# Designed miniproteins, single chains, continued (2), part 71

Each design is a single chain, and the fold is of that chain. pLDDT is the mean over its residues in the fold that is shown.

## One batch from the design tools (miniprotein)

Design m6447
Fold by ESMFold2-Fast:
Structure m6447 (fold): chain A 81 residues (1-81)
Amino acid sequence: SPLEELKALLEKYLDEEEFEKLMEIIEQALNSTDPKEKQKLISEFMSLVAEKLEEKGFSREEVERILHEMLELLDQTLKEL
């Protein structure tokens, strides 16, 4: 499933604490019915992922690639519910 693939990518690139924080944001986005709240949560997800990958020494190009892949999986997950 897209959610399982997203979880695998998060576990690959991020530690357990970072993974837990991002999963909380994803769960809130999945449970929200307010489009503005969903957009805010998706923006928070993007910002946190980018920050953590940059802290780990990934290049801007690598961060953009990884973030794009994660966002595609998140979008697919949101559409299947």
Scores: mean pLDDT 84

Design m6448
Fold by ESMFold2-Fast:
Structure m6448 (fold): chain A 73 residues (1-73)
Amino acid sequence: AMELTEGQRRVMEAAKRVLEKKGNIKDVTFAAVAEEAGVSVATVRRQMRQLGVSSPAEAIALGEIIESARREE
């Protein structure tokens, strides 16, 4: 099983919440994710780099994959 750090989980959950609030993946920016998560943009970029993703859209996709895997257990 893949273990996420609390910071990585927080950033992915924040990206998902921003998408749900704005309704458009193109409006999910690093700044919007940072505000939702209560961290700096630099922190969001660092956490996404550690997850191996380059954008908030990729982070949301990864988060959905991880959540689906958790539901299978």
Scores: mean pLDDT 75

Design m6449
Fold by ESMFold2-Fast:
Structure m6449 (fold): chain A 108 residues (1-108)
Amino acid sequence: PRPRVGKEPIPGERAAAFARKLRDLVEKKTGKPIIMGLVGDGVRITLEQLEKIDVNTLRVTVQAIGEPLDEKIVQESIDESAKENGLGHSRVEPLGGGGLAFEVHAAE
């Protein structure tokens, strides 16, 4: 039997703060401008939209313009930003072309 994990909503205000902090940390550590993709409940959203709503699922994509990102730097930045905002995250997965993606969830 699969455990029925009730999916707790991800607080949008905390998720948006997490995403802003993550971008700032990765940009500071790499010196590269970062493009972030946000998909909340299967829909592409902006940080400003995310701040106003709670979502059941959030997928984050992080990419530097024209350059691969160091997975270790991104992973350390995700861990720091998630801890500061009381959020959990999935394992970081590499995307073709040097982008990285992961899912955010409410911390237990």
Scores: mean pLDDT 79

Design m6450
Fold by ESMFold2-Fast:
Structure m6450 (fold): chain A 79 residues (1-79)
Amino acid sequence: SLEELKEEIKRLREEGRVAEAMELIKEKIQSGEISREEAIELLKLLGMSDKAAEGFVDAMEKGESLEEAERAGVRAELA
């Protein structure tokens, strides 16, 4: 469920495992297990703004790397 996934993402963040949290969100986006809105909500739990989260999800949906998705998020925030 989304609630269980939110708890897992929060746990990973508290443990300093942010990269693993981002990889998990990427896997769920690419498998279609979560919606775009759900993915944005999870990325916001990791500290992203709405604009950054949207740019990040766009890159992940295209199958881009985590680094490329992070750059896309920054670019979206600055636009």
Scores: mean pLDDT 82

Design m6451
Fold by ESMFold2-Fast:
Structure m6451 (fold): chain A 100 residues (1-100)
Amino acid sequence: MELLEELLERARRALEAARARADPAKFDRLYDRVLAIMDELGVPREYHDLVAALVLGLMERDLEGEEAQAIPREVLVKLPDVRRALNSDPELLALRRELL
């Protein structure tokens, strides 16, 4: 529980930092599209920031084994599907290359 809460907070800060470095309107477009993909794939709302930060590569460092184990299985099993959806969208790939 504590590790998961720290991980969610790290993800939120990573997204805020990325938005601050980018054009906010373009970052908001990227984020909204990622949110739509996560919603369609059934990622619970409470984990949207964590999954977005992970799939966009915004986390300051790779997750340690303990941190990865703190993420619910229902969320972890969806990460490959979210990554595939992001990589299959040419507009989203272009936005990622421009902003990240």
Scores: mean pLDDT 80

Design m6452
Fold by ESMFold2-Fast:
Order: structure tokens, then C-alpha cells, then sequence
Structure m6452 (fold): chain A 83 residues (1-83)
């Protein structure tokens, strides 16, 4: 169902956000090109998950899910505002 797909997209978004937070702390403690590459990858995964979650939430008319997706992305340092 679309609701199950939205739930999975939000879970992927949360996982990507947590990965970004961990990698930011790793970079602060021990800066490396490898950590920068992982951060870029995690941010791209977060962007993809956020866009999927927003699209599914719009189809379901779930405004709370859109706000949750925006909040999770922003807390991870990626500022999303869906029009």
C-alpha cells in the first residue's frame, strides 16, 4: 500500500539522517576525505528518501508526514522546504 511505502520512506529518511549526524561528528574528531565522501553519499540518500516521502505523503494527503520529513532533513543539516 502507499501507506506502507510512506512508512518505509520515512524510516530510510531517519536512517540517513542518523548516518549524517554520526559522520559529522567523525569528521569533527578526525577529518578525512573518506568521511567527506561518506557524508556526500548519506546526504544524497537523505535527499532521495525525503523526496519519495514527500511525494507519497502528497498522494495520501498526509500533511503531518510532509512536516515530519522536512523536520528530519533539517535536523540532519539539509534544509528542505517542499512547495
Amino acid sequence: SLEERLKRALEELKKAAEEIKKLKKEYEENPSRETVAKLIGAKLRLIGAALEAAQLAKKLKDEEAIKEAEKIAKEAGVDFKFK
Scores: mean pLDDT 80

Design m6453
Fold by ESMFold2-Fast:
Structure m6453 (fold): chain A 61 residues (1-61)
Amino acid sequence: MLSPEEQALVEKVEAKIEEIIKKYGTKITREHYEEIRKAFPEATEEQLKLAVHRVLSRLAA
């Protein structure tokens, strides 16, 4: 289980990904991925992947 601080960070990353998808569609470009990473430099690669997976899973449902 994620800590409360890690969960809050992942949720903020999810919100940024959802904002990008709403503007540009589900195909996230390299530039969009870099913007997400730049906005959340404290997020690990695994946390970024988890956030992407959660957002895409919700959209597919």
Scores: mean pLDDT 77

Design m6454
Fold by ESMFold2-Fast:
Structure m6454 (fold): chain A 85 residues (1-85)
Amino acid sequence: MEKALEELREYLKKNTNLSEEEIEKIVRAAEVAGLREEDLPEVKKIIDEGIKEGKSAEEIKKEIVKYLIERETERAFEAMRRAIE
């Protein structure tokens, strides 16, 4: 977890003009949503596309959280499916 959060923070600092408060809000939201290292490539893509489209830090944060929740939901469904097979 810590390594993935630090990589996300550094990526936002290097590739966006977001403030430190905006970066920390995104990082904290990703932490709560269960960000893993394997999620970073797609999260970075969401950030890049959001910046290109002129989305706010809040909108980018919501898209990241939505993606991470969908990934965790898929993992939970696969675990549950295996338990009932």
Scores: mean pLDDT 81

Design m6455
Fold by ESMFold2-Fast:
Order: structure tokens, then sequence, then C-alpha cells
Structure m6455 (fold): chain A 104 residues (1-104)
């Protein structure tokens, strides 16, 4: 469950950063995906929750697909340490993307 928590926390952090940068549509996609993920986890569907969050991250930020896939795969394997590391990398990459989009 610690690995699943890392996925949910990553989605929440990405949504917060997107909102802070003024990308409200991207934040909404992530907030909706996070809520779906939380609801699925609460119903006992951990894999469904992780996949719902992964899908929302890719919808908002298709550029981070490989990191979102790695985060999901680590979480499905129960590897909380790898899930946290991929989550950190994903958050950093999202910040880079938003900074570049803000300048454009």
Amino acid sequence: DDATIAVLETAGEVARIAREYGFEDKARILEEALQRGVDLVAAGDLDGGVNAVRDGIIEAFPEVKDLADALRDAALAGDAEKAREYGRQLVEKVREILEKEKES
C-alpha cells in the first residue's frame, strides 16, 4: 500500500504545481484522476486506482508517459522506494515542462 500511496501523492503534487502555474485545465484532469484513484483504492481496487492516476497524468502531461508508466509498474510490483523515486522524477519533469510552456 505504501507504493500505491506514493502514486496518489505524486498525482496530488503534480495537480498542485499545475494549479500554481495557472494551468487549471491540467490541474482539473489530475484532480479528477486522483479522486477516481482514491475511490478505487477505497473499494479495494489498488491496481485500478494506480492505473486511473497514471492515465490522468498522461492525459495532462503526455511528455511524462515513460515516467508515469515506470511509476505505475513500480507501484503494481509493490516497490514503494522505486515508486517514490519515479514520482520525484516525474514532479521535476512536470516543473520543467510548465516553466517552458509559461515562457511560450
Scores: mean pLDDT 88

Design m6456
Fold by ESMFold2-Fast:
Structure m6456 (fold): chain A 100 residues (1-100)
Amino acid sequence: SMAYEEKIKEYKEKIEKMSAEEVIELYEKADEEERAIILQALEEVAEERGKLTIRSLAEGIVAGDKEAEAAAEEYAKLLLEKAPGDEEGQIRVRIELLFK
């Protein structure tokens, strides 16, 4: 929907002006619906900055890119090692990697 797209744009503008710690706080204070929008905005900012995203890795795998497969395995391993069984912790690691 247009309202959903507008909210993504607003969060992208906020995220571009924020630190990793501020984005983590923004996510933690958000409700379930807003968290989904924030994660989509983060993915779009990461793509624009040439950072690895779940979508770009999935697209590479579908295209038969062996480097994308290896990168996806290392990314998944990193998330599991840093925050095993902790979805919020895994999201915090994803945010930190965006600002690295």
Scores: mean pLDDT 75

Design m6457
Fold by ESMFold2-Fast:
Formats: structure tokens, sequence, C-alpha cells
Structure m6457 (fold): chain A 68 residues (1-68)
């Protein structure tokens, strides 16, 4: 997952990995930006990539569980 996020958001894999750790801890996007030393805009881009991937996985899981 971190590699795909890094690719989509055009950030390092390390940055994407650290984002996931902080996001799972329940930090706000502003707090994550501060912790990573990046702009809120960069974190928003990473977050969008993560949400897009999570929604794709969730749609697959929903289709598997509900429709088949």
Amino acid sequence: MAVEIARRANVSVETARRFLELYKKGLSLKAIASELGVSVETVSRINKAYVDLEVAEGVEDIKAAVFA
C-alpha cells in the first residue's frame, strides 16, 4: 500500500509509510504535516491517494461479500 500511495502522491515510500502510521493513530492532516515536515497540501495529496486505494479495496470487499 505505501508504495502505491508514494507513486500516486509523488512522494518517497518512507514519507507514505510514515503518513500511514500517523493516520492510523488518528492524527489530523495538519498534525501529520507538522510531524512529516511537509505542507498540508502534500499531506492532502497523500491522503487522497490513500482514500482512493482504500475505497477501491472496500468496493471489492463489498462486491465479494454482498453480490457474490
Scores: mean pLDDT 73

Design m6458
Fold by ESMFold2-Fast:
Structure m6458 (fold): chain A 65 residues (1-65)
Amino acid sequence: MVTGTATYNGVVATGTLNGTDLTVTMSKAVSADDRAKLDQLVRDILLQKAQAAVLAQLAAQRALE
């Protein structure tokens, strides 16, 4: 499970990726534009965290060289 949070215009968005299920929750009601921005920011954070985990595994593999 990977969790990421983003803040935009005083609103906090929390994204959770559990297997194939992606859930994004907002701390309060927002405009459509702010919702789209928060969704994109959360997705970018989740992707970066997933990539960091893969890179850490590859770094461990390189220690065998």
Scores: mean pLDDT 74

Design m6459
Fold by ESMFold2-Fast:
Formats: C-alpha cells, sequence, structure tokens
Structure m6459 (fold): chain A 90 residues (1-90)
C-alpha cells in the first residue's frame, strides 16, 4: 500500500517538529518555549491518531514521553522518541 502525499508531508512535518524540539532543548530554549513545543507535538500526535497513522494509545504514550524529555531537557531522549514515532508512522 502507498501512503497518500498528504500523509507523507504530515509525517515529515512531525519529524521536523520533534528534531527542532531536541535542538531547542540543547540550545537552552526557555521553559515556556519547550512547553509550547510539547503542546504542538501532542497536537500533531493526536492528529496522526485521527488519520489512522497511530493508535490513540501510541499517540498518548509518545506525547507523555516527549513532554517528560522536554521537561528534563534530554535531547537524546527526545530524538529516541522521535525515532520511535517515525517507526510507528512508517
Amino acid sequence: SSMERQDVLFIVAVALLIIGAAIDAELGASDEELENLARGIREALREAARRGLLSEEEAERFAKEVEEALKARDAEKIREVGREVLRALL
């Protein structure tokens, strides 16, 4: 089965958002900026579930893992979760 173009573009956008969040955590973004990124990632993961690209359970688990990693400013953990998200979406 082939993914539709819009789903591919959405997956790329989610990947870039998570990569950007890891970089921002490393470069000392403010707590407010990291909270906004966590919220944006949660919304993107919920949208992935609505599109049938993830289960609701996977979306909630990944969102929590990203939120915790961002609070800890753990860029490697953010990248690890990003790789798991991409694996689940592909």
Scores: mean pLDDT 83

Design m6460
Fold by ESMFold2-Fast:
Structure m6460 (fold): chain A 78 residues (1-78)
Amino acid sequence: DLTKLGEQLGELEKKREEALANKDYKTAAEYLLKMSEIYEEMARIMEEQKSPNPAIVKSLREYAKELREEAKELEKKA
């Protein structure tokens, strides 16, 4: 359910912002990794539909990759 995944992304984004405000870089990185997993799940759901849009699938996977890279940089600061 894409709606449920979108709601989870919104909650994780707020938690990430709170962790960063508290300089809790380890927890912020964990939320970024969870967000990355949700974008990968969204990409899979979109790819499995009857007429998949390759550009949307690619963008979702690129967002997931960027979030993982951001998490790695935050882990270096922890």
Scores: mean pLDDT 85

Design m6461
Fold by ESMFold2-Fast:
Structure m6461 (fold): chain A 71 residues (1-71)
Amino acid sequence: MSKKLTDEVNKVLDDILAIGEATLPPEVRPVLRAGIDEEKKKVTKLGDNGDSDGVKKMLDTYTKALNEMRS
């Protein structure tokens, strides 16, 4: 089971949310929170299905997004 991978994706998503809540206007923050919650549901479903490749793809995607937000 890819629990360690799903935990890594969730951590990256939490980091994205933290930066977004600090930098985005108040009107946009609820949309970001809802989006992060949906992505966490997706990663949980992929992990439950044993789709390690899918979880890793999400990790790569969101790690890239997080790095772009920090740039």
Scores: mean pLDDT 80

Design m6462
Fold by ESMFold2-Fast:
Structure m6462 (fold): chain A 64 residues (1-64)
Amino acid sequence: RLDLSSLSPEEREAYEELLEEYNKSKSLTEFLSTETEKDKELLEKYGVETYVKARALLVYELTS
């Protein structure tokens, strides 16, 4: 299960920003398939490793 206290501040922030973008999408499929300006901002701000980890955790939580 997701424990936000075990995440770094950067991983936690990226996760929260991705959750916000998911809430703006119409479905999980749309969220996963659509590349947005926000995705580019998150990649530049946090880096690929942190972004991918945050996205994987969000998908895990939404599909569990």
Scores: mean pLDDT 72

Design m6463
Fold by ESMFold2-Fast:
Structure m6463 (fold): chain A 81 residues (1-81)
Amino acid sequence: EEAARRLLELVDKGISSTKEEAVKYAQEALELARTELGASDEDIERMQKLVEEAKNGDASTTVKALEELKRLVEELIRRKA
C-alpha cells in the first residue's frame, strides 16, 4: 500500500514538474514498480518505453507519456489489490 502510494506520488510530481524532473520521477517510479510491486518484464518494458517517449518528445509528448505511465501504474496497483 505505501509503495503503491509512493509510486503514484512520483508520477503525479512528474506530470507537474519540468521535463528533466518529470523523467527522473518516471525513472524512480519504474524502479519502485520492479522492486516493490513485482511488475512483470512486460510491464517494465512498457514503462521504459513511456519514459523514453517522455525523454525524447516535446513538452506535450512528455505529459501524454507520463499520463499513460500513471495509467499503467494504476493498473499494476489494481492487480495487486
Scores: mean pLDDT 74

Design m6464
Fold by ESMFold2-Fast:
Structure m6464 (fold): chain A 120 residues (1-120)
Amino acid sequence: SREELAAQLEGLEALLRLFLETVAARFKNPEVIELLERALELVRETLERVRAGTATPEEIKATALEVLELLIKAAETLGNEETKAYLEKVRERVEKETDPLEVVALVSRAVGAFAAALEA
């Protein structure tokens, strides 16, 4: 439903915001901060469109793929090749997924895994 999809995007927004705060505090890398700020902006814009009832499943998937590309670039910039490879596999899975709820859930799990990898 629209309500479930909005709730999932709100969860992804919260995860990206927390991840951005963590990266800004620990790494202070301006390029990575800019990539994560752009990812957060895309999620916020898509969330507003979902709430307005104007977002299509195709647009939600396109946003998810753009967010994953930004995360892949962030992992590459940080030299985390294992996280980059993991995110590329998530991108391939999202490309084949047709359920917008599962698309958003996959991206949320990817953000969580990336954040956890940086704490190790």
Scores: mean pLDDT 88

Design m6465
Fold by ESMFold2-Fast:
Structure m6465 (fold): chain A 87 residues (1-87)
Amino acid sequence: SLQELIDELEARIREAAKRTTSAGDLLVEFQRAARELLEKAPPELQDELSRIVQAVTDAFRAALAAGKSVEEIAQAVLDTLRKIREE
């Protein structure tokens, strides 16, 4: 389901943030996770997942541009995913 894909993306971001010392490395790990999830997503979920990936990328870029730490960037991304999960 879309929620399972969002949960997987959140889990991978949390794990990457624990191991990553630079914002650039965190972005690479996020992009890898997003690519793998898009590749395994069923066709009917690909458009919605692509929009979610874009929203998360935008949050990442905004936090990075604001000079935030790796932990703060990870939190901004996770906060974006949490908002997307709200109905």
Scores: mean pLDDT 81

Design m6466
Fold by ESMFold2-Fast:
Structure m6466 (fold): chain A 89 residues (1-89)
Amino acid sequence: SMEAELKAYEEDRIAKLPGLLADVRANRDAALEEIRAEYGPEVAARVAELLERLMAVYERILEAGEISEEQERELEAVLQELQALGAEL
């Protein structure tokens, strides 16, 4: 059924979050130093803010065990801002 498929899809997304959080935590500082070197401290600070927001949403999803409409909107907003910033650089 579509409900079972949607549940499996959500469970798969949530199962990937610990790995994504670990990846961000492991690579964040090196990435921010590279951005600071190329684009300056103001851009690096903006990326740091967006990464912190992304991590916070991932942690809230893991705590809840589900992805709410509010969390979906926040994820989309943060990822769109990161993409837009990347396109400007």
Scores: mean pLDDT 83

Design m6467
Fold by ESMFold2-Fast:
Structure m6467 (fold): chain A 81 residues (1-81)
Amino acid sequence: SLVAELAQAIAAGDLERTTALLTELLERGHRLSDFLSSLLAAIGNSAAVQPVRELARAADAGELSPEEAARRLVELARQYS
């Protein structure tokens, strides 16, 4: 699934693929908030719950571009590894 591919890209630190998959997911009308469990699993640390939630909210509200959201998700995965 697109969400599983996104989770794998985030966990791998693949910024280009994360950006492409996020762009496609958001353009299809999906919300990142609907996939919080998958995003948290990709990051691998429950301490990231609040920053992931806020990032998903901001992306869903159009406050972050898909590229900026992707950079922050990859950075969170790196920081909480």
Scores: mean pLDDT 82

Design m6468
Fold by ESMFold2-Fast:
Structure m6468 (fold): chain A 87 residues (1-87)
Amino acid sequence: SPGEELIAYLEAVIERFPEMSKEEQIEAVREMGERAVEYYLSRGDEEKAEAVRKLEKKIIEAIENGDFEYAITLMRLLVHELREDAA
């Protein structure tokens, strides 16, 4: 399903995150955010789509500040939300 594919993508990003450059991390987060927004909009959930947009901005800010632990924590929260919603 689209939700399962998105979860797999995000888990792969989290796993490879320490091996990525800052530019690769930001690009991966933007791609993840775009896919998650599209997923929620396809389900008619505009509120969750907007929450994902805000979360994406927070994750990118954490990356820019070198707060990689916080960035990973926020990505794991998104995985949790997606798993609940994809069921």
Scores: mean pLDDT 85

Design m6469
Fold by ESMFold2-Fast:
Structure m6469 (fold): chain A 75 residues (1-75)
Amino acid sequence: EPIAYAIGEGGSGFGGPGRASDAAMQATNGKPGLTVAIGDKGEARGIYDSSTVGAAAAMGALMSGKTAFVIATPI
């Protein structure tokens, strides 16, 4: 299963797409899949496409601070 380590910048306070989304795109080779962003305070899950991955990764980063692991698996 593809796994990507990503850093959510979280600087906007809105959790915009960023490096976390890019890492997930690389891990899945651009294919849709299930995405999990994991941080110290919990996790966010979603269906992966280009926009959903960014949202899930940003949520994970916000919950943990600025860093989240993003795991994305093709479906």
Scores: mean pLDDT 45

Design m6470
Fold by ESMFold2-Fast:
Structure m6470 (fold): chain A 90 residues (1-90)
Amino acid sequence: LSKKQEAEALVSFAQMTLSIAKLAGKVTLKDIEILEKIVRKLYELGALSEEQYEEVMKELKKAREAVKKGDHKTALEHLEKVVDILVESL
């Protein structure tokens, strides 16, 4: 895979992770860990700017805090912001 194709595949996995969480009405800590790994890899590939990387990691931290409180609605809102930034990066 080229770096561009790898980045597109990783963003697709992020979109799928969000879609499954929305369908379930629930965000798990595993969902956040998957997205954190995807985001770090996208940054390593040069697909995310430093500003985008910092913003996404901040949103993931807020999602994790919401999950710990059982606030799945707020967690989903933060994950939607994450995925929107990742899609814009392509």
Scores: mean pLDDT 88

Design m6471
Fold by ESMFold2-Fast:
Structure m6471 (fold): chain A 73 residues (1-73)
Amino acid sequence: SMEDVKKAMDEVIADIRANAPTTKSEEEALENLIGILQAKIEEAKKNGEDQDVIDALQSKLKEAQEALEQLRA
């Protein structure tokens, strides 16, 4: 549902915000975000979440992976 998508996005934002006050590099921040998104995708699959929620999380994971690749290029 749209409410579940919103909750998933709020959790991702909270995880990003939790990393904001750290002295970690952009690379370390992206690696952490990738790990969080992978865990969220696995949890969503185990909980039988709607495919739209899983697709949204996978889209964000791909964006984070591409950002990390560009940063390392």
Scores: mean pLDDT 72

Design m6472
Fold by ESMFold2-Fast:
Structure m6472 (fold): chain A 75 residues (1-75)
Amino acid sequence: MEETVERILKVAEEVDPALAAELKKLSPQEQFDRIAALLQERFGVAPSVLRKMAENNPDSLVLVVEEALKVIKRS
């Protein structure tokens, strides 16, 4: 999980540096929860889906978050 969250932070730094700065103030668990809440709010993705993805295929989670953040930044 922690390694996956670090990868998500690197993606956030590239796509939305302001969001990345906010996330860096949080613990890894809080960073995950914040990203999960953002995806639920903007795209209707349940946090349980992201949790399962983090356990079974963290590479897919990083890609999903990257695309989601790019869409949010463009809107």
Scores: mean pLDDT 83

Design m6473
Fold by ESMFold2-Fast:
Structure m6473 (fold): chain A 71 residues (1-71)
Amino acid sequence: NAADRLIDSAVEYAKNGDTFKAAGYAVAAAIHAGIPLDEATDRVVSRLEDEGYKEQAEKVRARVAEIKARN
């Protein structure tokens, strides 16, 4: 589905160091799939942590928190 594809894209961008695009794809997944932003973010972060990308996972969390704080 659209959420799964956007989450997959977020994970791949984060693995390549593009945590800004990763956060954007997590937001897009939440909007287009009708799931909570925290749920979309947790899916991305969990996959990154499971695969050893802890620093990228923390950066994605921070970027999403910045987006939430501005609204």
Scores: mean pLDDT 84

Design m6474
Fold by ESMFold2-Fast:
Structure m6474 (fold): chain A 94 residues (1-94)
Amino acid sequence: KAALEQQALDTLGRLQEKVGEAYKEYEKNKDNLSKEQQEKVEKLFKELEEAVVAAGPKIRAAIEAGDEAALQAVLDALEKKTEEVIEEIRKILK
């Protein structure tokens, strides 16, 4: 249980750091973006926030069950979603 809690915290912390870096990149480039590009980036950040919120109950259930495989599956899906969305944001910023 403690090991699964630490695994979840470590993964969520890394994802939060990556999202924060992408947000700083967005803020630095915001004035160079059209209104439509800004709205697309903000929608992508909202999709990430919604994905994290949706993952919360699943992470908790896996930890409570001691199900390492279920926890890893949720964390892997969230990490993949985070990386895909950050890549899309970076494409807009270019």
Scores: mean pLDDT 85

Design m6475
Fold by ESMFold2-Fast:
Structure m6475 (fold): chain A 97 residues (1-97)
Amino acid sequence: STVTLHAEAYSRVEEVAPGVYRVTLRFLITGPRSATEEQALAVAERAAKALGVDGPVRIELRRAESSPDTVTWLVHLTAELPEKRVFPPLEMTFEVS
């Protein structure tokens, strides 16, 4: 029941009001064709937590592309932070049940 998913994360941070920053994390999550949307969401949540993005989050998931062997999801996660943070591009691999 364990599946290995690869995640690439890109970030955009913008000041939406004085001292209020909006962070948008864009994840490209790739796995075998047997992987599920639920597993992709779990990876996005674990990756966001690892980046220190806490508090109220808005998550949108879309199936981006598929091949005979793989499926890719695009996940957008949006949160507000009280300070400007820099999030480097990240590549991560996760095992999910």
Scores: mean pLDDT 78

Design m6476
Fold by ESMFold2-Fast:
Structure m6476 (fold): chain A 99 residues (1-99)
Amino acid sequence: AQPLTDENATAGVAHIVAGVARLVAEIERKKGAPEERVRLLEEAARLAAEAANALEAGEISPAEAAERLREAARLAREAGDEELARILETVARNLESLA
């Protein structure tokens, strides 16, 4: 049996940031933000959620999850959400510290 504690804690943080990204996309859609902005935020949330799920399933390393979260941060920045991008980059940096 593999140690689950560190992997569960790491996946938990990734799930939280994916949830935040999804909430931001939903709020922007509700406010009538441009379709392109909402699309970029939804894609960022999708990438973060996929990274969290794959990490929890043991399909990817924390380092690979960090790379996916950095791509999500890039999309958030393109959408004009610098705060979400910084949150995603911070979580990615923390995941790399575990690799």
Scores: mean pLDDT 80

Design m6477
Fold by ESMFold2-Fast:
Structure m6477 (fold): chain A 105 residues (1-105)
Amino acid sequence: SEIEEAIKLIEEISGLTFDEGAKKFLKELLKLIKEKENLDNYYPIAIRLGEMLKRAFKDKKKVSKEELIKLLTNEVKTEDKEADADFKGFYDRFKDLIEEAIKKI
């Protein structure tokens, strides 16, 4: 499906793999953002998330649901100040959708 391809794109760009819970969260979040922003496909948001996550988790190979949620809700900071600014901007823009995605998983 297009959503599964978007998750694979996030993994390819970031160099990360996600556990089952993280994948479910990302799928729900991508669907909500696509609908809210009236996007033709998931790719613009998948590319943005992939690049942000690449910078945040440069030394990791696998990310859990808990780690991903804490980062996207701005509860934890990275050592990259530009990445932290991107995550804050993402959270400020998509806070309601992130919280909705958390409730659905």
Scores: mean pLDDT 85

Design m6478
Fold by ESMFold2-Fast:
Structure m6478 (fold): chain A 75 residues (1-75)
Amino acid sequence: AEELLKRAREIIEEAKRLQEEFPDDASVQALAELAIEYARRAEQAVKDGDIETAEQYLRIAETALRAARVLAESL
């Protein structure tokens, strides 16, 4: 549980940094926001004891963050 919360926090922190570095790129902003949204949903799922749903939300968040990073590298 603590490890999943740590992963969610790290996703949120990295996504926020991407938003700060690429404020004018709408696609990077949208993908980073999606990563933050699902990471926060994962934190809530952990608090509710739903570890399976938390893991699924973290996978979505990680996928969105990876897409944001790949797109940012192309700018």
Scores: mean pLDDT 86

Design m6479
Fold by ESMFold2-Fast:
Structure m6479 (fold): chain A 100 residues (1-100)
Amino acid sequence: MSKEEIIERFVKRFEELMRKLGLSDEAIKALTEFMKEVFEKLGLTEKYADFVLNYLERILTPETAKYLSTLSEEELKRAFLDMLRFIFTVLGDKEGLEIL
């Protein structure tokens, strides 16, 4: 799979997860573009993409989604950036943290 295909697959699965959680189309579009930009910058691998998506699926409960739906686009991007920083800290990915 090419790097572009990995990112497209990630973006599609992320969008499906956000829709399942009940986020607005506007919020999904903004977050999806933000996550795509972040992972294009990081040089995302398929295994890393799967890890991030599986982790987000576990932590993003309906209660969390309800809270996220009250946030502005900028607050929402910040919340996801903070989640990514936490994930990279747990993985020991110092280079990823510097890129974020």
Scores: mean pLDDT 75

Design m6480
Fold by ESMFold2-Fast:
Structure m6480 (fold): chain A 86 residues (1-86)
Amino acid sequence: MEPEATQRGARAALEAIPKIKERLKSEGYTLIGVGIDVTPDSVTVTLQVKTPDGTVLEVTVTVPATASADEIVDEVMKAVKEKVAK
């Protein structure tokens, strides 16, 4: 039996991934890799994303295990945009 916090975090991350992939695709990005690490306290999502310019970005986002799927999507998209702006 999984701890409730870990199960909630895993569910949020799994719900977020299709939304992230769809948003990235709509902006011309390609999702090439995903890593998810879930603890009772946090969810860490690591993405490898190819930009329209052909650059491969690695983006890591850590959120509380209580974060919603939409919060994970927003944090990931924010991190991708900040990485592209550099």
Scores: mean pLDDT 78

